# Ledger of designs, part 25: designed miniproteins, single chains

Each design is a single chain, and the fold is of that chain. pLDDT is the mean over its residues in the fold that is shown.

## One batch from the design tools (miniprotein)

Design m903
Fold by ESMFold2-Fast:
Structure m903 (fold): chain A 100 residues (1-100)
Amino acid sequence: SKEEEIKKAKEELEEAEKFLEEAKKKAEEKAKEIEKKLEEAEKKAKELEKIDKEEGEKFLEEAQKEAAEKGKELQEELLEAAGKAGDARREAKERIEELE
């Protein structure tokens, strides 16, 4: 029935919204892990700098580059998730409009 099709489309819309919320939560958790690892690396770099200043500086630069790269990957993953959710939302809304 028309009512059942509208209900399914609304459920698809809710699923798309939940998917995006879950993707955002995972991204926040991963961002915190990246930050913690960078803080640990900064502490290690300071200890190394006391023994060899150049090695300590190199270690810090490498740690900063790795954190930046992981941060970019995380942003790309979140954008892909947002795009997928956006497409699902659009399809669900179009179906609701056709049925209403």
Scores: mean pLDDT 84

Design m904
Fold by ESMFold2-Fast:
Structure m904 (fold): chain A 84 residues (1-84)
Amino acid sequence: SLEEEIEAAYERVLEALRRLREAARRGDLGAVREAYRELRRAAEELIALAKQDPDVLKSTGLILWAIGLVLEAELLLRRVEEAL
């Protein structure tokens, strides 16, 4: 079902975020870049699935959350680059 696909995509975003945080903790710029790309891909997948949800109010909140997460990850990557 679409709900199960959205839930699975949401879990993939959380896993990618965890990997990004671990890479940032190690100060490994290459690993941070790779983890950022994975997170962006997972978020894009979640957004595409959420756009198919007929509950526009619920899905809009989820889309905004995913966009915000990508922006936070971009800021983290930039700050790690500037610190190294």
Scores: mean pLDDT 87

Design m905
Fold by ESMFold2-Fast:
Structure m905 (fold): chain A 110 residues (1-110)
Amino acid sequence: NAVDEVIRLVREARAFAEALFSGNDELVKAINEVADRIIEELRGKEFSSLDEAFDALRETVLKIAREVAGMSEEDIKRIEELLDEARENPDLAVFYLAQVIMLIARKILA
């Protein structure tokens, strides 16, 4: 299912980000919080395609960046660019999404 594929991508991105910052307990907790918020918002939704599911992922991530992390428009633009790279380069999507999650997590801690 399209939503299950996107949730799997978020879970893999979370694991990658956590591995990079192992030993930083506060940042790992924030990374988990961001990933859990994304997964919870997408869970149980039905999409006709991966493109539709990715559009929902994009909307969810940007909402969390604005409303939870309080990110500036400049920071939001950077998140948008990374999400565009994830869509254009599916083999590297885990890497780009991990960067997105980490940037939002760091902002929550600031």
Scores: mean pLDDT 87

Design m906
Fold by ESMFold2-Fast:
Structure m906 (fold): chain A 79 residues (1-79)
Amino acid sequence: MALSEEEAREAERYMERLVEEARATGDERAAELAEEVRRLATEAARALAEGDVEKAKELAERAMPLARELLRLLAEQKA
């Protein structure tokens, strides 16, 4: 099972918030990671629209370690 339309839409809104939060920190690395994760998410959404579920899954899996690093940096900024 791939991401549902609802889950994909929710993920897109979540990514928009993360990019804005990353930019607000002034941290160059956080901004870079947010942009890269957003780029991979956009490619995954495109793959899903084209019916390439496996490619979308692969792109999401590639985004996960970058998203984890982004969340770590954002947590450090809050400390």
Scores: mean pLDDT 75

Design m907
Fold by ESMFold2-Fast:
Structure m907 (fold): chain A 83 residues (1-83)
Amino acid sequence: GALIERARELAEEALRLAREGDVERARELLEEAIREALRGLPATRATAIALRVIGLILDGELAGDPAGGLERAAEALLEALSR
């Protein structure tokens, strides 16, 4: 559906920005992608995806690698949305 397609587009753009080191914009787009995905998915699947993605973002921040965390989070979201 349109929400899942929008989530995918936002996640792809977030991944690109994270790889370019634009942490602030990548985070904003990834947060928007998560919001769109949560609106388009069943609650149990949405919760599992959100926890995984948020966990990867936090792990990156705690490790002093916020760009790498956002890259891994965006890749995980894209993989989840492909299933």
Scores: mean pLDDT 84

Design m908
Fold by ESMFold2-Fast:
Structure m908 (fold): chain A 55 residues (1-55)
Amino acid sequence: MSRQQGMELIKEGSKALLEGDVDKAKELFRKAGEILGDPQMAESGIQGADFTASL
């Protein structure tokens, strides 16, 4: 699997947040973290989505 796929999922997650689809954004960030082999990156994205939804 490539870093390009992980970066693509991060971009899609950011777009989902702009559209107000927090659940979709969390799913995309989780998949990106798995592909990149960096659980902390996925966790940071999910936490950001939760914080944004709480605003």
Scores: mean pLDDT 71

Design m909
Fold by ESMFold2-Fast:
Structure m909 (fold): chain A 61 residues (1-61)
Amino acid sequence: IEELINKYVQPVLSKMSEDEAEEVIKKLIEALENNDLDKVIEIIGEKDEEVAKKLKEELEK
């Protein structure tokens, strides 16, 4: 799970501004601490719907 998130999330974060990436990282950490994978997908989907869709498909396999 952590490897999948890193693989799909890191490229999305690298395309954002530093301030935007920091906000997204904070939200992702909170969702991961609560074991809320649906929230992780939602947060990523707000920035990149295609990546969120791929991440959801990988987690549902």
Scores: mean pLDDT 76

Design m910
Fold by ESMFold2-Fast:
Structure m910 (fold): chain A 56 residues (1-56)
Amino acid sequence: SELEKKIEEYKKNLRGAIELFRKRGVPEEDIREFAKEQIESIKKVFGVDINLEELE
């Protein structure tokens, strides 16, 4: 569906941001917190269940 494609695109962009943060030396604890907050926002906005594993 269109919604599923939007969610997948968002996850793809979020994975890219996480990879960039790692390349720039952002602490893993900060990256993990950022990822968890973004996942919770996606879950709240789109009403879907997303695992942190999907971003690694």
Scores: mean pLDDT 78

Design m911
Fold by ESMFold2-Fast:
Structure m911 (fold): chain A 90 residues (1-90)
Amino acid sequence: AAALAEELRETLVRAAELAAERLGEDVEAARAGGRASAEAVLRAAADPAALEEALAETRRGAEEERERFPEVSELVLRALELAEELARAL
């Protein structure tokens, strides 16, 4: 469980970094945002219904942005897989 949680944090931070780099935004602020998003997902993992709704919405957003930011979308989709695995391991 701890290893999945850390991989989730790393994956969301990497997605935020890439998005910020592509947009010319503050990468350090993006890292903080990525970490905050990971912590929100980890908290939601304790409530399967809330997690399922959040993951479905995030998946739609990532799929819609795939043509604009394919690398970021792939990282977000990987984070969804990690969140689902973590929820099943708890």
Scores: mean pLDDT 76

Design m912
Fold by ESMFold2-Fast:
Structure m912 (fold): chain A 55 residues (1-55)
Amino acid sequence: MLSVEERVERLMALMQENRYSREVQERWLAWELSHVPEEEREAYRRAAERYLAQM
């Protein structure tokens, strides 16, 4: 069982490991965000924004 933050971190690690472009990373994160429960959406958004800000 993974928290929202852990799920984002795992996705980030997978994308970096496979050397996905920033555009692919942004599109994948946006897709995941559209499929998370409403309660988790804000936490997911913050984690994703934090990831993208590091690039």
Scores: mean pLDDT 75

Design m913
Fold by ESMFold2-Fast:
Structure m913 (fold): chain A 80 residues (1-80)
Amino acid sequence: SHMEEKRRKAEELLDLANEIATEYERLVRQGITEPSPEVREKLEKAKKLAEELGIKVNDSEDPWLTAGALAVAAATLLVL
């Protein structure tokens, strides 16, 4: 159903946001704050999923802030 598809996409978005958060913690522990190409690709996929879900997220110059906003939006959809 359409609702099951939306739920699946919201879960995928939350999973991607959590993966980005895990990588951020790993990089910060190494003294690195710049996202890797792999993290940037995950962020772009997360933004595409958000667009498909009708989520309006303000893009930040800070990719980690954008990822955090996407996580909050996805979590909100999953509790609705």
Scores: mean pLDDT 77

Design m914
Fold by ESMFold2-Fast:
Structure m914 (fold): chain A 55 residues (1-55)
Amino acid sequence: SAEDEALRREVMRRVRAKIDELEAQGKSQDEIDVELHRLATELAAEYAKRRAELA
């Protein structure tokens, strides 16, 4: 759906912004990967709930 696509685009924007932030802080790729895994878990739970409400 258009709503699910919008949520997916938001996730991609948030991930890109987090990568930029961590790179600016001088984080290694390994540290970035760990932080992205944490972020992905949090966003997956949040957006799964929102998708269920919109679908």
Scores: mean pLDDT 79

Design m915
Fold by ESMFold2-Fast:
Structure m915 (fold): chain A 69 residues (1-69)
Amino acid sequence: MKKEEAEKYLKKGVELLEEGKYEEAAKYFEKAIELYPTPEGYLGLSIAYEKLGKKELAEEYFKKAQELL
């Protein structure tokens, strides 16, 4: 059940990224990771933080995504 809920948050995060709502996207990816950590969740959060200009946070989450592959 938590995995399915996390997937819904991931999907919403991606939609928000496409709309340019990067801060909101980051929040949805964070919720997805809290429910069920996946490489996709960490990659989404990394991209959102990169778009927000938070390069150090983006790099940290990208590294976490790579560790789960």
Scores: mean pLDDT 84

Design m916
Fold by ESMFold2-Fast:
Formats: C-alpha cells, sequence, structure tokens
Structure m916 (fold): chain A 78 residues (1-78)
C-alpha cells in the first residue's frame, strides 16, 4: 500500500514542526524569548497544516501539538 500524497505531506510537515519546536526550545533555554516565540508560532502553524492534511485518526494529535506550541509562545509574551 502506497501512502497518499497528502499523507506524505502531513508526515513531512510533522518533521518540520518537530524541528521548529526544538529550535524554539533551544532559544528559550538561552533566554532568547523573541526568537523562541517566533519558532514556537512557526511550529504551531506547521502542525496545524499537518492536521488539515492528516487522516482523521491523527488530526487530533496534530491539533493538540499546534495548541501546545501556541500556548508556549503566549506564555513567553507574558
Amino acid sequence: MRLSDEEIEAAVLEIQGAVYSVIGDNYEKQGKKEEAIKFYEEAAKVYRRASDLASPEYTGTFNTMAEEYLKKAEELKK
């Protein structure tokens, strides 16, 4: 069975979201809050896009990830 183009794109976006989240975490650890916020917001956007393309069983997971990183960005804004 071959994955659909949409499922492949969702998987690529999941990896991109993970990369952005790690970069955001590294900036937060360095005290660079503005940079951390930007990467957390980018991670959230990518996870939201992955949710739009994912099969129904994964849509909730990607939406939860998007919400978590948006919350992290908002918490850093104080």
Scores: mean pLDDT 81

Design m917
Fold by ESMFold2-Fast:
Structure m917 (fold): chain A 71 residues (1-71)
Amino acid sequence: SAMEEEIERLKEELERLAVRIVTEHGDLATAEAVGRVIKEADELVKEGRLEEAKRLLEEFLRQLREHEAAL
């Protein structure tokens, strides 16, 4: 579905941003946090809670971008 494709794109964007933050700033905690959020989103998808999974990933991506901008 379009929603599942959007969720996968958000996961890929989070992983890409985490790699950038870790490689540029050495922030390993960011990689751990991204892994946890992706796992939570995957569990929501398995439960059919696609809108909640998308919202979780979008909110975390927003926070992670703000975090990177402050580094």
Scores: mean pLDDT 87

Design m918
Fold by ESMFold2-Fast:
Structure m918 (fold): chain A 55 residues (1-55)
Amino acid sequence: KKELAEKILKVIGKKAGKSVEEIRKLLYSGKSNEEIAKELGVSSSVVSLVKKLLK
């Protein structure tokens, strides 16, 4: 419910913030979504979402 939504937002915010910075760094290096996902231990979906948001 509301507590779960807030907890999810905090987890996503903290995790996404760290992932966004690292994903951007690796994208700048010319790595593919799959390579970035493998190096950071995140899903390719997260990498794709960050790539879309960084347009």
Scores: mean pLDDT 66

Design m919
Fold by ESMFold2-Fast:
Structure m919 (fold): chain A 57 residues (1-57)
Amino acid sequence: GPEAEKLLEEANRIGREAVLLAVNGGSQEELDALAKRHKELAERLEELGVDTNLLLG
């Protein structure tokens, strides 16, 4: 549904941000904050019945 699509888009956006931050030498604190938000979105997507493999592609 629309909520799951928005959460998936946000999770993928955060995942891309984390990769770019890691490559560009971002702080561990910022990386940990992004990882925490990504995990929270993935858990919420699982609760909505969304296949979390979609977060990787």
Scores: mean pLDDT 77

Design m920
Fold by ESMFold2-Fast:
Structure m920 (fold): chain A 84 residues (1-84)
Amino acid sequence: MQRARQLYIQGVRYYRQKNYDLAIQYYQQSLSLDPNYSRAWLGLGRAYHEQGNYDLAIDYYQRSLSLDPNNQAARDNLQQTQQS
């Protein structure tokens, strides 16, 4: 869905600016339109990891991997966060 992807891209922009609260809001909006958008789950995981919320980060990385098992970035981020 095009709008879900556009909201995800806005989340990525805020994430790159280290505005994790806005990144999370846009990723959540993307997922409200397309809950199967694995990249947005990965984005949520990364943003929560940067905020030190490792439990939520792990949950969202696992959700991303359940939708896209070949996503190496989600796998690597999950493994690193579990060691934190």
Scores: mean pLDDT 86

Design m921
Fold by ESMFold2-Fast:
Structure m921 (fold): chain A 90 residues (1-90)
Amino acid sequence: LEKEIEEALAEASRAWEAGDLEEAARHLEEAARLALEAGDRKRAAQALAALGRVLYEAGDYEKAAEAYEKANELAPSEAVKAAAEKAKAA
């Protein structure tokens, strides 16, 4: 499970570098799901915050805000909360 989370995050990073936002989002969703299954709230929050960024860059502001809000619920962060507000305003 730990290794699967790491692999999903690595695949998301590769997709992001390739400019494939849809594939990056898919891998980040999988990473967040696996992290939650493992009980790792910090890693799940990290994956969801990265998902929010990918969705924002893709222009899906509503889903970006949702991802950031979920990330902040799991691991409160002023930066993530601000990102969620920015996405809601977009």
Scores: mean pLDDT 85

Design m922
Fold by ESMFold2-Fast:
Structure m922 (fold): chain A 78 residues (1-78)
Amino acid sequence: SEAEKLRKEAEEALEEAKRAKEEAKKATDATKYAGYAIRAIGAAVEAYLLGKKAEELGDKKALEIGKEAMKVAGGEPL
């Protein structure tokens, strides 16, 4: 279903946010840190929007994926 597809995309975006956050933590260069931090935030916002859309289509737990991604990036949901 469309909800299942969006949930999978939200899960992929969450994993991208986690990877970018871990790279940011390991960065020894301020420019690299900023780049990974921005990437983590972007992926987290994507996961939130995809999760919210999947929830609207009937996957009531999908938004929790997006909320987790926002916490990983260090921000609250928009």
Scores: mean pLDDT 82

Design m923
Fold by ESMFold2-Fast:
Structure m923 (fold): chain A 62 residues (1-62)
Amino acid sequence: MKDSIKAVAAALLYVGLQLDGASQEEIEREIASVIDDPEIAKKVVELVRQGKSVVSAYDEAK
């Protein structure tokens, strides 16, 4: 339950920040604030850059 909420919040935040033209560093920082784990946030951003969805990336990173 908590993990699924974090995954959805991270996905919405990622899409919103991309539409606003945010840098990868800004996206990573904002996702880290939602996930409350900077190591998982870094892995999520890297996996998304490799073509995975945010939800799949979060499930793999944790």
Scores: mean pLDDT 74

Design m924
Fold by ESMFold2-Fast:
Structure m924 (fold): chain A 59 residues (1-59)
Amino acid sequence: SAVALQEAVDAIVRGDYEKALEIVEKSGDELVIRSAIFTARQLGYEELAKKLEELLKKL
């Protein structure tokens, strides 16, 4: 979902890790997860990126 993707990215950009993980987990959408990983890595949030990669592996 384009909405879920935008909401996840916005949560990451503002540093709301809990909300970002919640949105990504509930979406179940590989594209949302991959976009969130990319955004987290771009901002240097390596721990968040690692947790998001674990969610991707469970798909």
Scores: mean pLDDT 84

Design m925
Fold by ESMFold2-Fast:
Structure m925 (fold): chain A 76 residues (1-76)
Amino acid sequence: EEFELDVRLALVLIGIAVAKLALSRLPENDPRKPKLQELIDKAEQLVDAALASTDPEERRKLIDEAEKLVKEAFKI
């Protein structure tokens, strides 16, 4: 159970890192830039909350939400 959540959290962190790299390569006037930044910021907040939580069910919900935001970022 915990191992599953650890793997999923690691994949979310990798997704955030990739999204940040993509964001850094976009020109300043790209309309996707503020939208991508918002999704990255929200996903990072959820990851921080998941890392601080000692409740596996709370952690699962936070990871589920972060996964959704990372997937949304990659559709941009």
Scores: mean pLDDT 83

Design m926
Fold by ESMFold2-Fast:
Structure m926 (fold): chain A 64 residues (1-64)
Amino acid sequence: SNAALKAIEICKKKEELTREELLEIAKECGLSDEEIERLREIAERYGEVLTREQAVAAVLRAAF
């Protein structure tokens, strides 16, 4: 989706993100509530902080 692609592009500009920052980016970009819940569950497996690559992978898995 366009929303997921926007979220991925923002994540690519960062070296690392907190789980909360990732979820806020996803909400701002317009991911659905269902996609955001999947993203939260995926991101929790990485802990409080995600690398750029982990954040991008989490968004891809949540949205596609």
Scores: mean pLDDT 85

Design m927
Fold by ESMFold2-Fast:
Structure m927 (fold): chain A 66 residues (1-66)
Amino acid sequence: GKREEILKLIGEILRLIGEKIDLERELKRAEAEGDKKKAEELKKKIEEIDKKIKELLEKIKEIEKE
């Protein structure tokens, strides 16, 4: 049903938020170490996760409009 589909998407979003938190911690370490290349790579990965979260939120909104 609709609720079960939304809960699955929420679960995916929570997993992605967890991955983002881990990457943000790694980014802080890379910035503290002065590793600019690693920091740029981590920023790109965080941006990709943010895009995925937005896509999943839009899917939830579409289901809720039904």
Scores: mean pLDDT 86

Design m928
Fold by ESMFold2-Fast:
Structure m928 (fold): chain A 65 residues (1-65)
Amino acid sequence: PLGKVELTALLDVPLTSDDDLFLKKGETVVAEVLEVLPSGTLVVKLDETGEVKRVPLSLVEIKPL
């Protein structure tokens, strides 16, 4: 794992599948980055729930923790 990060939504992140991370603009979540896909999608494990979710890199800011 790349360590824990704080993800901040730059825009509303749409829920397009059950594996997607749903965030409203300005929401933050702490997650562990598991993988960065060539498509520009982050695979993250949510710190609070332990769920694995996907989120587009273009829709979030990443702050290392």
Scores: mean pLDDT 76

Design m929
Fold by ESMFold2-Fast:
Structure m929 (fold): chain A 64 residues (1-64)
Amino acid sequence: DDALLAELGARYGVAPAALRELVDRALAGQPISRETVERLGARYGVSPDAIERAAVEAYIRRSL
């Protein structure tokens, strides 16, 4: 999983820690809303759009 997050982080220019936080929230049953993505973008200094794209791909890859 860390290798997948590192790959997606490099591909989308997103810190792996931001992607891990989204995955951890989803596994805890917490909502992942637009506001959550915007807050992570502000925290890690990355575009919310980039985080959303990377998170969607992480979910697809993890579901396979």
Scores: mean pLDDT 73

Design m930
Fold by ESMFold2-Fast:
Structure m930 (fold): chain A 61 residues (1-61)
Amino acid sequence: VEEDLKKGIKALQEGNYDEAIKYFEKAVEKDPNNKIALNLLAFVYLRKGDYEKAKEVASKI
């Protein structure tokens, strides 16, 4: 989980939103109640303009 979060954050910092989503989704898959991973995933979806998925992920927080 921590390794996936680290890779996701790096991708997000580089502007690679698709790669960031991939790693944050892996983190959520391993720990569905990980509030940090859920918050980061919602943030990336908002940045990408996927408001419906951002809302769905945010509802789990």
Scores: mean pLDDT 80

Design m931
Fold by ESMFold2-Fast:
Formats: C-alpha cells, sequence, structure tokens
Structure m931 (fold): chain A 80 residues (1-80)
C-alpha cells in the first residue's frame, strides 16, 4: 500500500498533466476536450483535499479512491 505522501505526489503530478492537456486543447480550439480535462483536474483536486484531511480510519479508503482516479486520468491522457 503506498503512503499518503506518495499518493499526494502522484495526485499533484496527475493534476499538472490535466492542466497541461487542458491548455493544449484550448490552443487547438477543442473546447469539448478542454472541458473534459478541466473536469478531471477539478475531481483530482477534490480527492487531494479529501486525502489531506482523511482520518486514520478513512485513510485506506481515500487512498484507494485516489489511485482509481489517477488511473482514470492516465487513461484519459492515453486516449489523446
Amino acid sequence: MPSREEVLEQLNAAIKQMVAAYVEALKRGDTATAAAFLAEGVRLSQIQMKLLRASEEDLEKVIEEALRAIERANALLAEL
């Protein structure tokens, strides 16, 4: 099981990738793709806040949620 710190680093990386993909989509005038990356970036940011505030009892559950979200973000990037 990865640590909270390791997962926070992965979330930060994924959020940065979503922002970069959003900017690139906007440069192309692809507003639909831009909106998708923006929505995913917002979702990752919400999970990051949740992970930062997670109690000891909720930590494993929130880490699992974060890892699934990171996997989804990586899949979205791969479809470009």
Scores: mean pLDDT 85

Design m932
Fold by ESMFold2-Fast:
Structure m932 (fold): chain A 110 residues (1-110)
Amino acid sequence: MMEPEVAEELEKKAKEYFEQGKYEEALPLYEEALKIYEEALGEKDLKVAEALANIAKVYVAQGKYEEAYPLYDKAVAIAEEVAKKTGDYSKALEIGIEEGLIAIEKAVSK
């Protein structure tokens, strides 16, 4: 298994591509980071939820709302499970707001 630090570097590079509008370059880096976090930290870690939300943001930027929704749903579910154990709902609320904004965008765009 790769170290989580490698996944953090992949996310940083993916974010740089995303900010440049290079979505096709950003997507595989976020997907690799997700895989590393799932293998190193387990499927129910906040880093996994963050990686899923970042992949969903790339799909939204590409207009692929149907692909983005299930990723946000999974990210929120993981973040809520972590929040129940820690008492900190900040990340679950952040991801939930992002998903809610996308639902409005999709409704307006139709």
Scores: mean pLDDT 80

Design m933
Fold by ESMFold2-Fast:
Structure m933 (fold): chain A 58 residues (1-58)
Amino acid sequence: MSAEEKKKRLQELAGLAAKVNPEAGRQFADIDKEHKEEVLRAMEKAIQEAEEERRKRE
């Protein structure tokens, strides 16, 4: 994926997190480098689930 596509997927996750729990989106920005990788993987999984839900809407 290009950097632009990664940013778009991250925006979708941030939007969903902000609606349900605004702190969830903020936590990623506030995460230490050591935990950033672990959180990034969790976010990637969440993005996948959000993308699948979006495809069902189509």
Scores: mean pLDDT 62

Design m934
Fold by ESMFold2-Fast:
Structure m934 (fold): chain A 63 residues (1-63)
Amino acid sequence: SLTKTQIANLAIEEYEEHPDASEEEIVQRTIERLKALGSEVTDEDVELARQAVRAYRAYKESK
């Protein structure tokens, strides 16, 4: 299975590729990417992706 760090990095990568997209769209794109990699996607993985996007947006806005 993918690590929490790998899931967070995929979510951040989707945000960097689609910075104008909504949080929900970025999370859904991340889920699709996880499925394409053969991973079972849990509710914990979905929430982790969402939190990673939120944290990264806050980080970029504070700099």
Scores: mean pLDDT 81

Design m935
Fold by ESMFold2-Fast:
Structure m935 (fold): chain A 87 residues (1-87)
Amino acid sequence: SKDELLEEIEKLVKETDLPEEVKKKILEVIRQIRSKTHLSPEQAAQEFVVKAQEIADESKDEKVKEKILELIKRVGEVAKKFAEEQE
């Protein structure tokens, strides 16, 4: 389900070693996606990736950017697993 996917993404964000302000921005993205009841799990994952990429692109700290990109990759792997379990 979308809620299970978003819970797993939120867990990955909390486990990632990011500055607190960056972590808050990414968690706010999850909160906004969770409020959009019309989104499928696939659409929710896609919107998360797009918005997380925007946060990474705005970052001037290369280490923070690298950690966000790794997080995006991990989210893609989780989303693929959820898609495979539904087919």
Scores: mean pLDDT 81

Design m936
Fold by ESMFold2-Fast:
Structure m936 (fold): chain A 48 residues (1-48)
Amino acid sequence: SLEEARKELVDYYKKRYGLTEEEALAFANGDPAVRRKRIEETRKKLEE
């Protein structure tokens, strides 16, 4: 369903970028603090 697809997308962002559920929602809304954290976590995971 569309609702399940949305939850899957949020969960994917959480796992891919290392965000919490709240941060994944804020990321979708373009929160600058969460964007910065996402960039840092992505960079660290890329190094590992």
Scores: mean pLDDT 68

Design m937
Fold by ESMFold2-Fast:
Structure m937 (fold): chain A 86 residues (1-86)
Amino acid sequence: GELEKKIEEILKEMEKIVKEIEEIAKKNKDEKIKKLLLEAEILLGMALISAGIGRLTGDYEFALEQAEKYLEELKKLLKEAKELAK
């Protein structure tokens, strides 16, 4: 369905952002950036759990809303990681 596709697109975008933060963390070896990477991995995990709940319950609208919120938080972590890497 349309909602399932949107959730899949969000999860793919989140995976790309986590990979970008991981590369920044490897390059900079900063403890603050390492913390941001851990927080990013937790947000992706929560989004994956929300998607799983949507699949099990059929409540894809709730799962999509949660995934969108986690994506917004993840984008903020990426911005912070990029600022620390300057």
Scores: mean pLDDT 88

Design m938
Fold by ESMFold2-Fast:
Structure m938 (fold): chain A 55 residues (1-55)
Amino acid sequence: GPGEEAIRKAGEAGKAGDFETAIEYAKKAISTGDPDAVSTARTVLGLSEKELAAK
């Protein structure tokens, strides 16, 4: 669905330690309304925000 590319990019950014970019793509995935992508995006968003707060 339309959120799949955004989720992929969020995951790639997270693996690279770029949590700011991961958050941006996770928010884009949520805005697509794709239920599978939204569920995963919320998890990525929460984890990436915690990692940024730890810096």
Scores: mean pLDDT 79

Design m939
Fold by ESMFold2-Fast:
Structure m939 (fold): chain A 60 residues (1-60)
Amino acid sequence: MSLEELYKELVEEAKELLKTHSEKQVIERLTEKAREAGLSEPVARTLATLAVYEAKKILE
């Protein structure tokens, strides 16, 4: 999976998870998913945080 494809997937998952979970919980879950995809924790957390804020922007 490319980094761009992963980011798009994280944004879509964030949109769904934000309906039932807090922002912090969604960031933690997406950080784990990005780590499973092969990213280091700092990179995974940054990507997850950006995906959550992008999802929030789309939902507003």
Scores: mean pLDDT 82

Design m940
Fold by ESMFold2-Fast:
Structure m940 (fold): chain A 56 residues (1-56)
Amino acid sequence: SLEEAERRAREEAERLVKETGMPLDQAIADVITRLFEEDPESGAALAERLAAQRPA
């Protein structure tokens, strides 16, 4: 589900931050980019979901 995909993406982003020290926003972008490469539709849907959660 998109909810589980979002949770996993956030967990992977946090892991990248811990392992590489990169900013969280960059880590999230990297995770989404990898999803676009593996499954463009899922990557696009996840990006849209995260954008909807941004402050207006």
Scores: mean pLDDT 72

Design m941
Fold by ESMFold2-Fast:
Structure m941 (fold): chain A 81 residues (1-81)
Amino acid sequence: MRLREEADRLLEEADRLALEAARAVDEGRYEEAARLLREAARKAAEAARLYEEAGDLERAREAQEAARRAEALAEQIEAKA
């Protein structure tokens, strides 16, 4: 099964979106940054689920933490507007 491969791909996409969000923040595009971070959080959460199914609990925890960080940042950005 390609569970770990798919999880790796999703986590890489989440990381890319988080970097794009950081650039958007630097450029004052806060609404776009929040959207990118929410998408990153969703992809990281999906990766965590797939890692758990694959039995890679350490990777699953890393992905869960990435999802939580992205969600928290999106909330902070939305609060600042």
Scores: mean pLDDT 85

